# Designed miniproteins, single chains, continued (3): the designs that were tried, part 45

Each design is a single chain, and the fold is of that chain. pLDDT is the mean over its residues in the fold that is shown.

## One batch from the design tools (miniprotein)

Design m9648
Fold by ESMFold2-Fast:
Structure m9648 (fold): chain A 70 residues (1-70)
Amino acid sequence: MKEKAEEYLKKGREALDNGDYDTAIKYFEEAIKYYGEDYPEANLGLATAYRLKGDFDKAAEYGKKAVEAR
């Protein structure tokens, strides 16, 4: 359900603000599960979290998904 996806998106963003990148990744993955296939805001959140963790390959992968979704 998209409403629950928005709730997880918010939790992921709060985890990013707190520097808890692993928790942020988990919440953004849950947001994608509830939204369905293509959730640009959650993919952008994953790209940001992976970049902040230093995983530039994953950051590029999810960043591409975020821009292609629009």
Scores: mean pLDDT 81

Design m9650
Fold by ESMFold2-Fast:
Structure m9650 (fold): chain A 60 residues (1-60)
Amino acid sequence: MGLDPEQMIDAARHLVSSAPPEARPELQKLRDKLEEAIRNGDMEKAESYFNELLETFGRS
């Protein structure tokens, strides 16, 4: 139902780039955690971090 891992990474990078400077450190940290979870094959954590990224961006 969700994006594939490569699409999640691409979307996360886009969100970081589009965010105001004040929000970028939090989004960058979440992107790093997302990429690590994907690398480890932990898709449950990857989806969790991706959702947190979207929520954090929405608050920016």
Scores: mean pLDDT 79

Design m9651
Fold by ESMFold2-Fast:
Structure m9651 (fold): chain A 64 residues (1-64)
Amino acid sequence: FQAREDAAHARSGAGLLADPEGVQAAIDRNIAVLKEDGASDEDIERFRKAAEAQVQHLVDAARA
């Protein structure tokens, strides 16, 4: 157990609060992987907007 997914969960919380630049780099990296995997521009844009909205929601919740 203790797969890499545990680190991903930590990034969705602790990483957002500790390193916003690292969060942006993670989003950019995921978009690059999606492009390499043959995702359409529409799918990539939808993912980016969803990821940005999720990050904003988490930051707002942490700030409250």
Scores: mean pLDDT 66

Design m9652
Fold by ESMFold2-Fast:
Structure m9652 (fold): chain A 64 residues (1-64)
Amino acid sequence: MEEFIEKAVDEAAERAAPYLTPEQVKDAREFALNAAKTLYNAGYSEEEIRRAVEAVVETVLAQA
């Protein structure tokens, strides 16, 4: 369960890393991890959590 969250965040951050500064990558990972943990604790599905992680990282990319 926690392994899934960490992996999803890592994969999304790695995808975005070439387009972001190291500081932005760190922020994207922290925001995505916090969102994923919040949704997991609220009982959301793995698919919903994965979509939220992707959306958070995409938002950081759009602001870059």
Scores: mean pLDDT 79

Design m9653
Fold by ESMFold2-Fast:
Structure m9653 (fold): chain A 60 residues (1-60)
Amino acid sequence: DDLEKVRLLAVKIREITKDEKIGDAISEAVDGLSAKEALKKVVETAKKLGVSEEKIKEAL
């Protein structure tokens, strides 16, 4: 369930931002992490890459 949420969140962020680099960077950043830590890392990485809090909330 949580791993599916991570995958879907990465896809949604890519779709919302229209930026494949952001989506790919998020997917790479969460590789090898537990589902819980991966969700946290997705949000942190998206914010670091300049995705607005509104876009992150929209993707969740």
Scores: mean pLDDT 72

Design m9654
Fold by ESMFold2-Fast:
Structure m9654 (fold): chain A 74 residues (1-74)
Amino acid sequence: MLEEEAELALERLKKYAEIAKELGNEELAEKILELGEKLAEAIRAGDRKAAEELAKELEPLVKEVLELKAKAEA
C-alpha cells in the first residue's frame, strides 16, 4: 500500500506546513512541503533509503513548527 503510505505522510506534512503558515513562517511551510513531496515520491517508488533520509531531514522542521505553535499558545 505505497500510495496509501505516501498519501498519509504527505497529508500529515501538509498539516504542519499549514500551522507554520498560520504562525507567519511561510519559508518553513514551503520547505516542509518540498521535502514532503519528495518523501511521498520515495515512498511510492519503494525507495526505503531515500524515504528514511527525507524523514530525517523533515524531523527538525516539524520540531520547529511544534515549538512555534507552543510559543504562540503560551
Scores: mean pLDDT 82

Design m9655
Fold by ESMFold2-Fast:
Structure m9655 (fold): chain A 82 residues (1-82)
Amino acid sequence: NLEKGKEYLKQGDFDKAIEYYEKAIKENPNDATAWLNLGIAYLKKGEYDKAIEAFRKALELRPGDWNAIRALAEAEYKKNLK
């Protein structure tokens, strides 16, 4: 599920990427990587509020993750300045 989510994200199929990342999270709610990638898929779709929620969850699970910190900052920037 995480692997398939990454595959769809690379293909630009953000809806399917979200679907598979949500499946990954359902199987393992503490998978920080799944939350990070879910946020990236929402960010790519322009769903900034959902992206921010997912990135915050990734940081709660894995504090100090630079990828999640950077992605959260990007989502907040795009939400406020668009």
Scores: mean pLDDT 84

Design m9656
Fold by ESMFold2-Fast:
Structure m9656 (fold): chain A 61 residues (1-61)
Amino acid sequence: SPELALRLLVHNSGVSEEVAREALEMARRGASVDEVAELLVKRGGLSRRTARGAAEALYTL
């Protein structure tokens, strides 16, 4: 569910709710895992490794 994905992004990755909602919207629009991961690196301040894991979780939940 979108609400569960948002919660997991915020609590597990330390991303702000604003950035997490933007990542979910990108994923919903059909963005690739790499594109969502890039957003999480640039705006969420995550490492590339953590961002890829978080982005992948949005597509596998």
Scores: mean pLDDT 79

Design m9657
Fold by ESMFold2-Fast:
Structure m9657 (fold): chain A 73 residues (1-73)
Amino acid sequence: SAEEYKELGEKKYKEGDYEGAIKYYMKALELDPDNLEIRANLALALGKLAESQGDLERAEGFYRGAERIRSQL
């Protein structure tokens, strides 16, 4: 289910495996594309991945996107 993939993504995120988190969040969104919580979590994981690669501008964009989505929850 979408919730199961979301939980797997959250587990990967907590482990610092941001690429793994992104893969599971994308699978969750295939099943539930309108889920704002999953979309916000994906944006945070993308931001962390960009930050780990030294792309701070891109990371900031993803973090702002996550904040906007979460403000709608």
Scores: mean pLDDT 88

Design m9658
Fold by ESMFold2-Fast:
Structure m9658 (fold): chain A 66 residues (1-66)
Amino acid sequence: MPLSQEEIEEIRKELLEEMRKAGIPQELLDRTEEAVENQDLKLAVEIGIEIAKYLGLDLSDANPTV
């Protein structure tokens, strides 16, 4: 089932809003938007790793480092 361009944009917007609510930095939001727009799976994986490290680092790197 091919997604329409509008459905892809809606998924992108929803994903970005969830990431923003999670406190993901604007740089990673911008890169995620670019990866989705270009359908670049490699870039999407790299961004996913950075987000996972950011969230994991924030939890394991003592909470006083905001």
Scores: mean pLDDT 67

Design m9659
Fold by ESMFold2-Fast:
Structure m9659 (fold): chain A 79 residues (1-79)
Amino acid sequence: SKAEEAIEKAEELVLEAERALKEGRYEEALELAQEAARYAMEAVRVAPKELVPKAIGLAIRAIGLAWEAAHKLGKKAEA
């Protein structure tokens, strides 16, 4: 489903953002985290009830990574 595809993409992007953040690639980490949040939010909008908690969890994680990356860059992240 579109929701499952969005969840898989969000999971992949979260892992890539975490790696970029760990490696000090803060600009790339911010971009990856923001893209992950977009996919996770899309998943929340289209997901059946049973997938909503997973999609919300990914959105929260992605937003947290974006805030951390933005803090390292001295930028304010989008919520």
Scores: mean pLDDT 84

Design m9660
Fold by ESMFold2-Fast:
Structure m9660 (fold): chain A 68 residues (1-68)
Amino acid sequence: DSKRTSQLVGGMILLIGAEISGSREEKIQAVIAAAEVLGLDVEEMRKQAEEDVEKALEEMKKKLKEAM
């Protein structure tokens, strides 16, 4: 629905913005925000982002796109 689409689009915008010009912390926060929208384990996604933030960003973008 419109509300869900807005949440997914918002998450994608945060991820892309963080990827282009965000700090490492902003990238981690964007991954966590996307994980919350998707109903994923936030603690596990934070750990993955801390280990490889670029990989976590790509995985979250992929999952958000698949959910749209």
Scores: mean pLDDT 82

Design m9661
Fold by ESMFold2-Fast:
Structure m9661 (fold): chain A 81 residues (1-81)
Amino acid sequence: VLSLFQAGDFDAAIEEYQKRIAEDPNDLKAWFLLGLAYFKKKDFDKAIEAYKQALKLAKEKNSPDIPLIEENLEKVEKEKE
C-alpha cells in the first residue's frame, strides 16, 4: 500500500514525464521512467503501455537498454496475473 506522500510523488513524476513526452515523444528515458512510476503505483496497465513504447523506441535506436526494458515489462505482466 502506498502512502499519500508516495502517491503524490509518483503523480508529480508521471505529470513531468508526460510533459516531456508531449514535447519529445522519442524520449526513451521518459517513457521508461513513466512505466516505472506506474509500476510503483501498481497501475499495471499504464506501466505496460509505457514500457512497450520505451521498448519500441529502444529497438529503433538499437539501445543497450532493450533487455532491461523487456525484463521490467515481463515483471509487470507477471504481477498483473
Scores: mean pLDDT 78

Design m9662
Fold by ESMFold2-Fast:
Structure m9662 (fold): chain A 52 residues (1-52)
Amino acid sequence: SDAREEAEKAIEENKEKLLKMNDSELENFINQFNTPDARQYARLRLLYLRKG
């Protein structure tokens, strides 16, 4: 969906910063997305990014 594509673009653009963010900063990043679908996508994507 377009909302998930926007979330992925934001994650790609901020990847290095996202790896260094604390939990509060990560929630602020996730909460910028307007739909629950995009927010859940961002949470899962960040979980996988941090596993790597």
Scores: mean pLDDT 80

Design m9663
Fold by ESMFold2-Fast:
Structure m9663 (fold): chain A 59 residues (1-59)
Amino acid sequence: DRAREYLRRGREAEKRGDLEEAKRYYEEAVELAPPGSPLYEEAARGLAEVNKKLGTSAA
């Protein structure tokens, strides 16, 4: 649903090289996905990869 839509948009933005856009979408997906779900894990992984590419580090 909404979390899955943001995950998809994040992947599309990352594919275009829009890393800041991808980060925003992955952050929304993480916020909306149920903790421990496969959707949450995928969104968190996407966020970590994008943060690594941007040179930013959080947790």
Scores: mean pLDDT 79

Design m9665
Fold by ESMFold2-Fast:
Structure m9665 (fold): chain A 81 residues (1-81)
Amino acid sequence: MDEEELDLEVAEALMHIIRGITLYELQRLGESELAEKFSKEVDELIEKLRAGEISPEEALKQAIEIGNKYLDEAKARKAAR
């Protein structure tokens, strides 16, 4: 039984939550272009997860890393203005 592995449905749900929070922050920072790029990258990652090309644990990890990357870029852009 897959009890010790992250369930695909749970991973997908967590990825959607991460996506929502990150999109909210990017829009709040005025970075609509970064928000669109982030959304597309997460959508591609969810497609890979559904296709079995990536594990649920790795997909969730990459979603967090992508979110942090875009948030860091948005913060850097704000600081440079």
Scores: mean pLDDT 81

Design m9666
Fold by ESMFold2-Fast:
Structure m9666 (fold): chain A 74 residues (1-74)
Amino acid sequence: AEAAAMLAAGRAGDPAAVEPLIAALSHPDPRTRAAAALALGMIGDPRAVEPLRAALSDPDPDVRTAAAFALMMI
């Protein structure tokens, strides 16, 4: 549910979602962190660049991959 809502916000391109999605990059669930990274890439807001660079060092490989992909979209 959380991951789906984040991806929906990313597809909508809602700039109001950027700060909540940046906060979600620190969520304990790696699935939620990966969804937040992808959603930030879809929005393309440069505020996400530094948080996504930090997510490249995430312990979960899917989160690192999502962050790398998101950075290619910005």
Scores: mean pLDDT 80

Design m9667
Fold by ESMFold2-Fast:
Structure m9667 (fold): chain A 94 residues (1-94)
Amino acid sequence: GHMAEQLLREARRLVRRAGEALRRGQYDEAYRLLLEALRLAVEAWRLGADPSDVREVLEEALELAKELLKKSPNITKAIGLILRVIGELIQLEL
């Protein structure tokens, strides 16, 4: 429905903002934006968003989380984020 599509658009916007924060060395901000993007993408999925669209957002978030792991001094937060995204991606395949 329209609400699911709106949440996905917001999630995509947050992923783009996280990428920008990461480029500027704002690692805590990038982490926070990625967590919120994951929350919105999962809510969109629960509201009937297309699994392929949700997967795209999660895959983009995973790539940024991997970059965060390479660049951030807080390896624990980055690993936690990666594991969370992988868990959601696995759930979409079930």
Scores: mean pLDDT 86

Design m9668
Fold by ESMFold2-Fast:
Structure m9668 (fold): chain A 60 residues (1-60)
Amino acid sequence: TDRERERQRLLLEYLGKAAEYLRKSYEARKEGNEDEAKKFEQKALEVFAEGEARAAALEA
């Protein structure tokens, strides 16, 4: 359905944003910057949560 396609597009968009933050976290950790790595991991979790909430709203 159109709603299903919109949900998938939202999930892909937010997964892409979260993946970008996870990549930044990985690079920070590789450089030994644990504080920055944790910061980016937290941002990734926030983006995941936002994407999930927006996708769930389409199912309601």
Scores: mean pLDDT 83

Design m9669
Fold by ESMFold2-Fast:
Structure m9669 (fold): chain A 80 residues (1-80)
Amino acid sequence: MEELMKRLEELEERAGELWKKAQEENVSKEDLEKIYKLIEELKELMVKASELAETDPEKAKELLEEAERIVEEIEEIVKK
């Protein structure tokens, strides 16, 4: 439980930092729209993972792995 909650907090912080950086670094309109969609997907996965953390921690971990993958995609877009 605690381990999964810490991962959720880390993902939320990381996503927030990336969103701020994207706005500050004048990312292209197309890339910014892609980041918006990825953040929406990320939020949905994090909500589902949080809900499953108590009842099905294995599925919650899988969702967090997908969320981490999305954060990495956002990082790649921002680094352009």
Scores: mean pLDDT 79

Design m9670
Fold by ESMFold2-Fast:
Structure m9670 (fold): chain A 89 residues (1-89)
Amino acid sequence: NAMEKAAEEVRKLLLEASEAIDNGDYETAIEHLERAIKLVEENELDPLDAAVMLLAVSTLLSIARSKNLPQEVIDALERLADAVAEKLA
């Protein structure tokens, strides 16, 4: 269904954002994160999918902060974490 497809696409975007961050391609990372935020906001998520997603985003956010990544990347990850948390039942 659309909800399951949205969760799969968000997981793919998180992986692609993580890869872009590892390459220092912060603009591409932000684009993937912004698309993930829109998908999360526009779709309902299964609580288990949302919980796993929140853990993944929180992990990336912790890494971003520890590495002093650009504030724009940290801000995008914080917004994504907030969007996912809002969907958690």
Scores: mean pLDDT 85

Design m9671
Fold by ESMFold2-Fast:
Structure m9671 (fold): chain A 67 residues (1-67)
Amino acid sequence: SAALAAAEAEREAALAKQSPLEQAVADALLDDPTLSNREIAERLGVSQSTVSRHRRRLEEAGLIPRQ
């Protein structure tokens, strides 16, 4: 629907203002929400603490579901 498409575009625009790493974390979690911080860290070549910080920011911004 137009409303769903608008909500997706808004989320994408908000993510585009984030670093490429934050976008990659969000994309990974939206594709597979069961991924652990360890698995995302291995996929992106960063530390688990880096993933955890970006994930928390994205959850607080409402860009990904809060776990």
Scores: mean pLDDT 73

Design m9672
Fold by ESMFold2-Fast:
Structure m9672 (fold): chain A 82 residues (1-82)
Amino acid sequence: SFLDLLLALIAERNEDYDKAIKYIENFMKKANKPDDARALYKIGELYEKKGDYKKAIEYYEKALKIDPNNEDAKKNLEKIKK
């Protein structure tokens, strides 16, 4: 729902990345969108901000499998893997 995305944004601004990830996961589950490339990219970005580079790589690769033209995901993945 819109509320889950808004709560995720608020949590990210407070640097509560675990809550932000949970709100995005809840949005995906409620919307029945496990293959939402934008949501998967955002989860990857949040894991990167948290310092969990292994999870960030996993989610960026999932996002790129669905949307190979996501230039931000490619760029972030290249920076982590260098």
Scores: mean pLDDT 84

Design m9673
Fold by ESMFold2-Fast:
Structure m9673 (fold): chain A 78 residues (1-78)
Amino acid sequence: SMADRAIEAAEKLIEEAKKSKDPFEREVYLTLAYMILSLLERNKDKLSPEQQARIEKLREEVDKLYEEIAPEVKAFDA
């Protein structure tokens, strides 16, 4: 389904963020993943419980990775 492809795209972006050593690149990957997941969450009523669970897990991963880079990204932007 379209939703499954979007979830897979978010998963790949999160993995790319984990592989990157550049805080700015990591933020870009995480932001793109977050945008996809947010769009899917807006349409939760159209998703299966399994798809909803996958999205929730991925959002938790994105939030944790953002916490890791937040001080470095702020220093770069300054």
Scores: mean pLDDT 80

Design m9674
Fold by ESMFold2-Fast:
Structure m9674 (fold): chain A 98 residues (1-98)
Amino acid sequence: MHETVEFQVDVTIAMVRMAMAVEVLIIKKEAAKELGEEAAEKIAKKAMEAGERVIREKEEEIREAAEKGEEGKMTKELMREVREAIRETAKKEIEELK
């Protein structure tokens, strides 16, 4: 029982981290065109940190969803929240660079 829950938690986090990595690569590529490689790397790092914070804060909710067999819904919701966090962070970092 608990082993199955932990496996579903691990799968959910892994899927969300993969989606986050792809989104950050897209943000980095776009930022590099406007601001250069150095600024793009800084923006990407801050965006990744924001996404990882959301995952960490939601860990208990992920476990609860897995226990209820709702890991699919939680994965989609977490992906959305992580994407919003990384995009908002990237936008703020770009605005600060003018």
Scores: mean pLDDT 82

Design m9675
Fold by ESMFold2-Fast:
Structure m9675 (fold): chain A 103 residues (1-103)
Amino acid sequence: AERARRFAALQPQFAAAGITRVDFELLNPTDIGGGNADVLGDLMFKLLEAILLAVQGKTEEAEKKYGVKIERKDGVITATASGLDPETKREITVKATATLAPP
């Protein structure tokens, strides 16, 4: 419920920001359980919110607020975030790549 509501609130902001596509990549795959799914969902929303701040020119604010690394290159914003698997205590790293439409 909470994640669905947060995603619905972000959709018009993505369109307004000129974001045409966001791709997610799991860099450190692990066994997927209910706890892992929650960590993945939280990391994905953290990355989406950080990308929205970065598009607004608030890259340093986004990196500090969400604990993510952001890189911007010619119409592409890449953000990387890590969290811990509550079951295995292993680090889970997710990369999000957002593509911007030229004006």
Scores: mean pLDDT 73

Design m9676
Fold by ESMFold2-Fast:
Structure m9676 (fold): chain A 64 residues (1-64)
Amino acid sequence: SAKEELLRLIGEILRLIGEIYDLELELSKLDEESEERERLEKELEELKERLRRKMEELKALKVP
């Protein structure tokens, strides 16, 4: 059902937001010149892209 799919998408979006928040927080603790920073920035970019796709799915359900 549309309601079940909406709740599923919201759950996935909330999880991604949490992962992005945790990664942003980790990045804020690293120096500008840290090699680990580059790796985490790449991971953050991938998570943000996944969030964007999930938000588009949510938008399609709310504004068909």
Scores: mean pLDDT 79

Design m9677
Fold by ESMFold2-Fast:
Structure m9677 (fold): chain A 95 residues (1-95)
Amino acid sequence: SKEELKKLLEEAEEKIKKAEELLKEGKYEEALKELEEAKKLLAKAAELSEKKEEVLKILLSIPEELRKQKTLKEMAEVALKKLKEALKLLKEDLE
């Protein structure tokens, strides 16, 4: 439902905001953990969206893109960027 999708997106956005704060504090492993939780919420939200295939493609690319990074900071920054892209696409489905 639209209400369930909205709730999942709100929960994912809270996790993403927490990860941004942890990144500012240099807590990269904790930021990655929050981003992994956001990824799970966004994957669940994608199942309720017409943009499912596009969003899941972004989410499934994350592990490979993280392996290309040299530092935990870069990994967290890449994960954050990809999850924000997925969140934006799913929010467009509500508008």
Scores: mean pLDDT 87

Design m9678
Fold by ESMFold2-Fast:
Structure m9678 (fold): chain A 55 residues (1-55)
Amino acid sequence: MPSPEEAVELAKKAKTVGEAEDWGALAAATGASPEQLAEASRASKELEKQGMDPG
């Protein structure tokens, strides 16, 4: 399972790729499941909404 830091990095990548690539391709590239990418994306959105950088 990814560490909290790795999940945040996946969220950053997911945010960048979100319109151009599908979640399956990103999961294959990172080795994470689509569920993990969805959780990381949500965490990144919550951090940005609170005015915090994901790292």
Scores: mean pLDDT 60

Design m9679
Fold by ESMFold2-Fast:
Structure m9679 (fold): chain A 114 residues (1-114)
Amino acid sequence: SAARSRALIEELATAEETNSEYELYKAAVAARALAIREVLKAKGAVAGGFATREQEEEYYEELLKNPETKGWLEEAKKAGLEPVEAIAVARVGLVVGEERAKGILEAFVKLREL
């Protein structure tokens, strides 16, 4: 449900606040998984499948049309994040807030440098 998705996103963003590398990794991975599920849902694909790169990019392009998500998507792209990771950041920004979206973005960047 939408309420469960929101609660999970908030829990993941809060886990980042522990400032442990493991907690940041867990938060980023789960935020990415939620983004994949939203892409699949929006494209009418069966839940539990894998989103294709094309489906992720199409969903990314739709979010670019929304002024509230566009800024976060552009920041994520500049940071070298994949479309699904950028979608995860933008969704955290919409549901939880800007500060937590920035934290998830930083977590994805750090994970790519490992």
Scores: mean pLDDT 71

Design m9680
Fold by ESMFold2-Fast:
Structure m9680 (fold): chain A 81 residues (1-81)
Amino acid sequence: MKLEEAERLLEEAEKLLKEGQKTKDKKLYEKAIELAKEALRLAMEALRDPSLNKEELLRAIGLVLRAIGLILQAELELKKL
């Protein structure tokens, strides 16, 4: 369930980013970045699993890209605050 956990953390990070955008709370952006980095770590850890099937591999790659995108977006928006 490593990919499932990474997906849940990323969804929570996306919710925190949206809440931070609404409230302009720097701490919510920082927490969103922290959770997205943990999701990235788990997704990259899953990519090192040689038992991963093709669908799981593509899902892991997708989660890595989504996490990187969220981290970059949140850091850029945080800099503008």
Scores: mean pLDDT 84

Design m9681
Fold by ESMFold2-Fast:
Structure m9681 (fold): chain A 56 residues (1-56)
Amino acid sequence: SEMRRKLLEAIGRVLRAMGDVLDAELAGDKAALAEAEKRLAEAKKELDKLLEELEA
């Protein structure tokens, strides 16, 4: 299923961005943290969009 593939890819992006946030926090790198949080927000927004399409 094309939708299943997109959903798994979107979940993967969220999980990767979460890992980047944790790594930046552990390193105390404020710039890396801000970039990782931005990527996490973008990944979450795309996942939410796909979930809405699945419910329609």
Scores: mean pLDDT 86

Design m9682
Fold by ESMFold2-Fast:
Structure m9682 (fold): chain A 62 residues (1-62)
Amino acid sequence: SLIQRAVSLSSAGGILFSAEEYERAVELYEESIELLKKAGAPQSVIDAAQKQLEKAKKALEK
């Protein structure tokens, strides 16, 4: 399912973020958000995912 795929990508993104692989984490978070939108996930879930993406992007700027 799209939700299961999105969760898997988000989990992998979190692992990459912890490994300081921020560029790859951003890529996976972006893919996860696209799948959540396609699956019709609640806006609160999408917003939470977007905050994780913003955090990863901010880490790239430091």
Scores: mean pLDDT 83

Design m9683
Fold by ESMFold2-Fast:
Structure m9683 (fold): chain A 76 residues (1-76)
Amino acid sequence: LLEEALRLLEEAGRHEKAGDYETAAEKYREAGELFEKLGLRQFAAFAYRQAARMYEKLGDYERAKEMYERADRLLA
């Protein structure tokens, strides 16, 4: 699970650098879900915020808001 979450973060970063914001967002979100299952709240919040930023780049403000809300709940 941890190795999978870290792999997803690395893959997401590569897709982000390539301008593939949709795939980057999906991989950041999946990484966040795995970190959340592991109880790594700070890493999960980081991953969800990165997914939100990718959705903002796509103009998908609804999915961006969902990701920011997920991150905020983990840090409350």
Scores: mean pLDDT 87

Design m9684
Fold by ESMFold2-Fast:
Structure m9684 (fold): chain A 63 residues (1-63)
Amino acid sequence: MLKPVSDEELEEILKKHGIKVSPSTLRDYITQYVQGKISLAELAEKLGVSRSTATEILRELLE
């Protein structure tokens, strides 16, 4: 399960990285990744970012 992160915190992460998905969409994709349903590559593609950016987002949300 994700750390308890507010939609406001997710919105700031999205804005920081120029990502155009909603906070709820980001939460869903990260949850799918943590559950092993999608790979890092698929997460990056779904967010429209590089794998390095996806890794930075995961580190911020999961560490």
Scores: mean pLDDT 79

Design m9685
Fold by ESMFold2-Fast:
Structure m9685 (fold): chain A 60 residues (1-60)
Amino acid sequence: SDEELEELAKKFGVSVSEVRGALTLLQSGFSEADVVQYLVRDAGLSEEEARELIRELKKL
């Protein structure tokens, strides 16, 4: 839901569109490494923060 993506965006200090982008990549079958690269390059997260966000998205 949009509310869950908004909460994750606030927690990680990124935009909702960046969280939605990561979720879309995961749902499209991209590897964890590719999604980490997206989050690090486009959202400015560390690799550790990117992996934590991916873990939270996989729970949805």
Scores: mean pLDDT 86

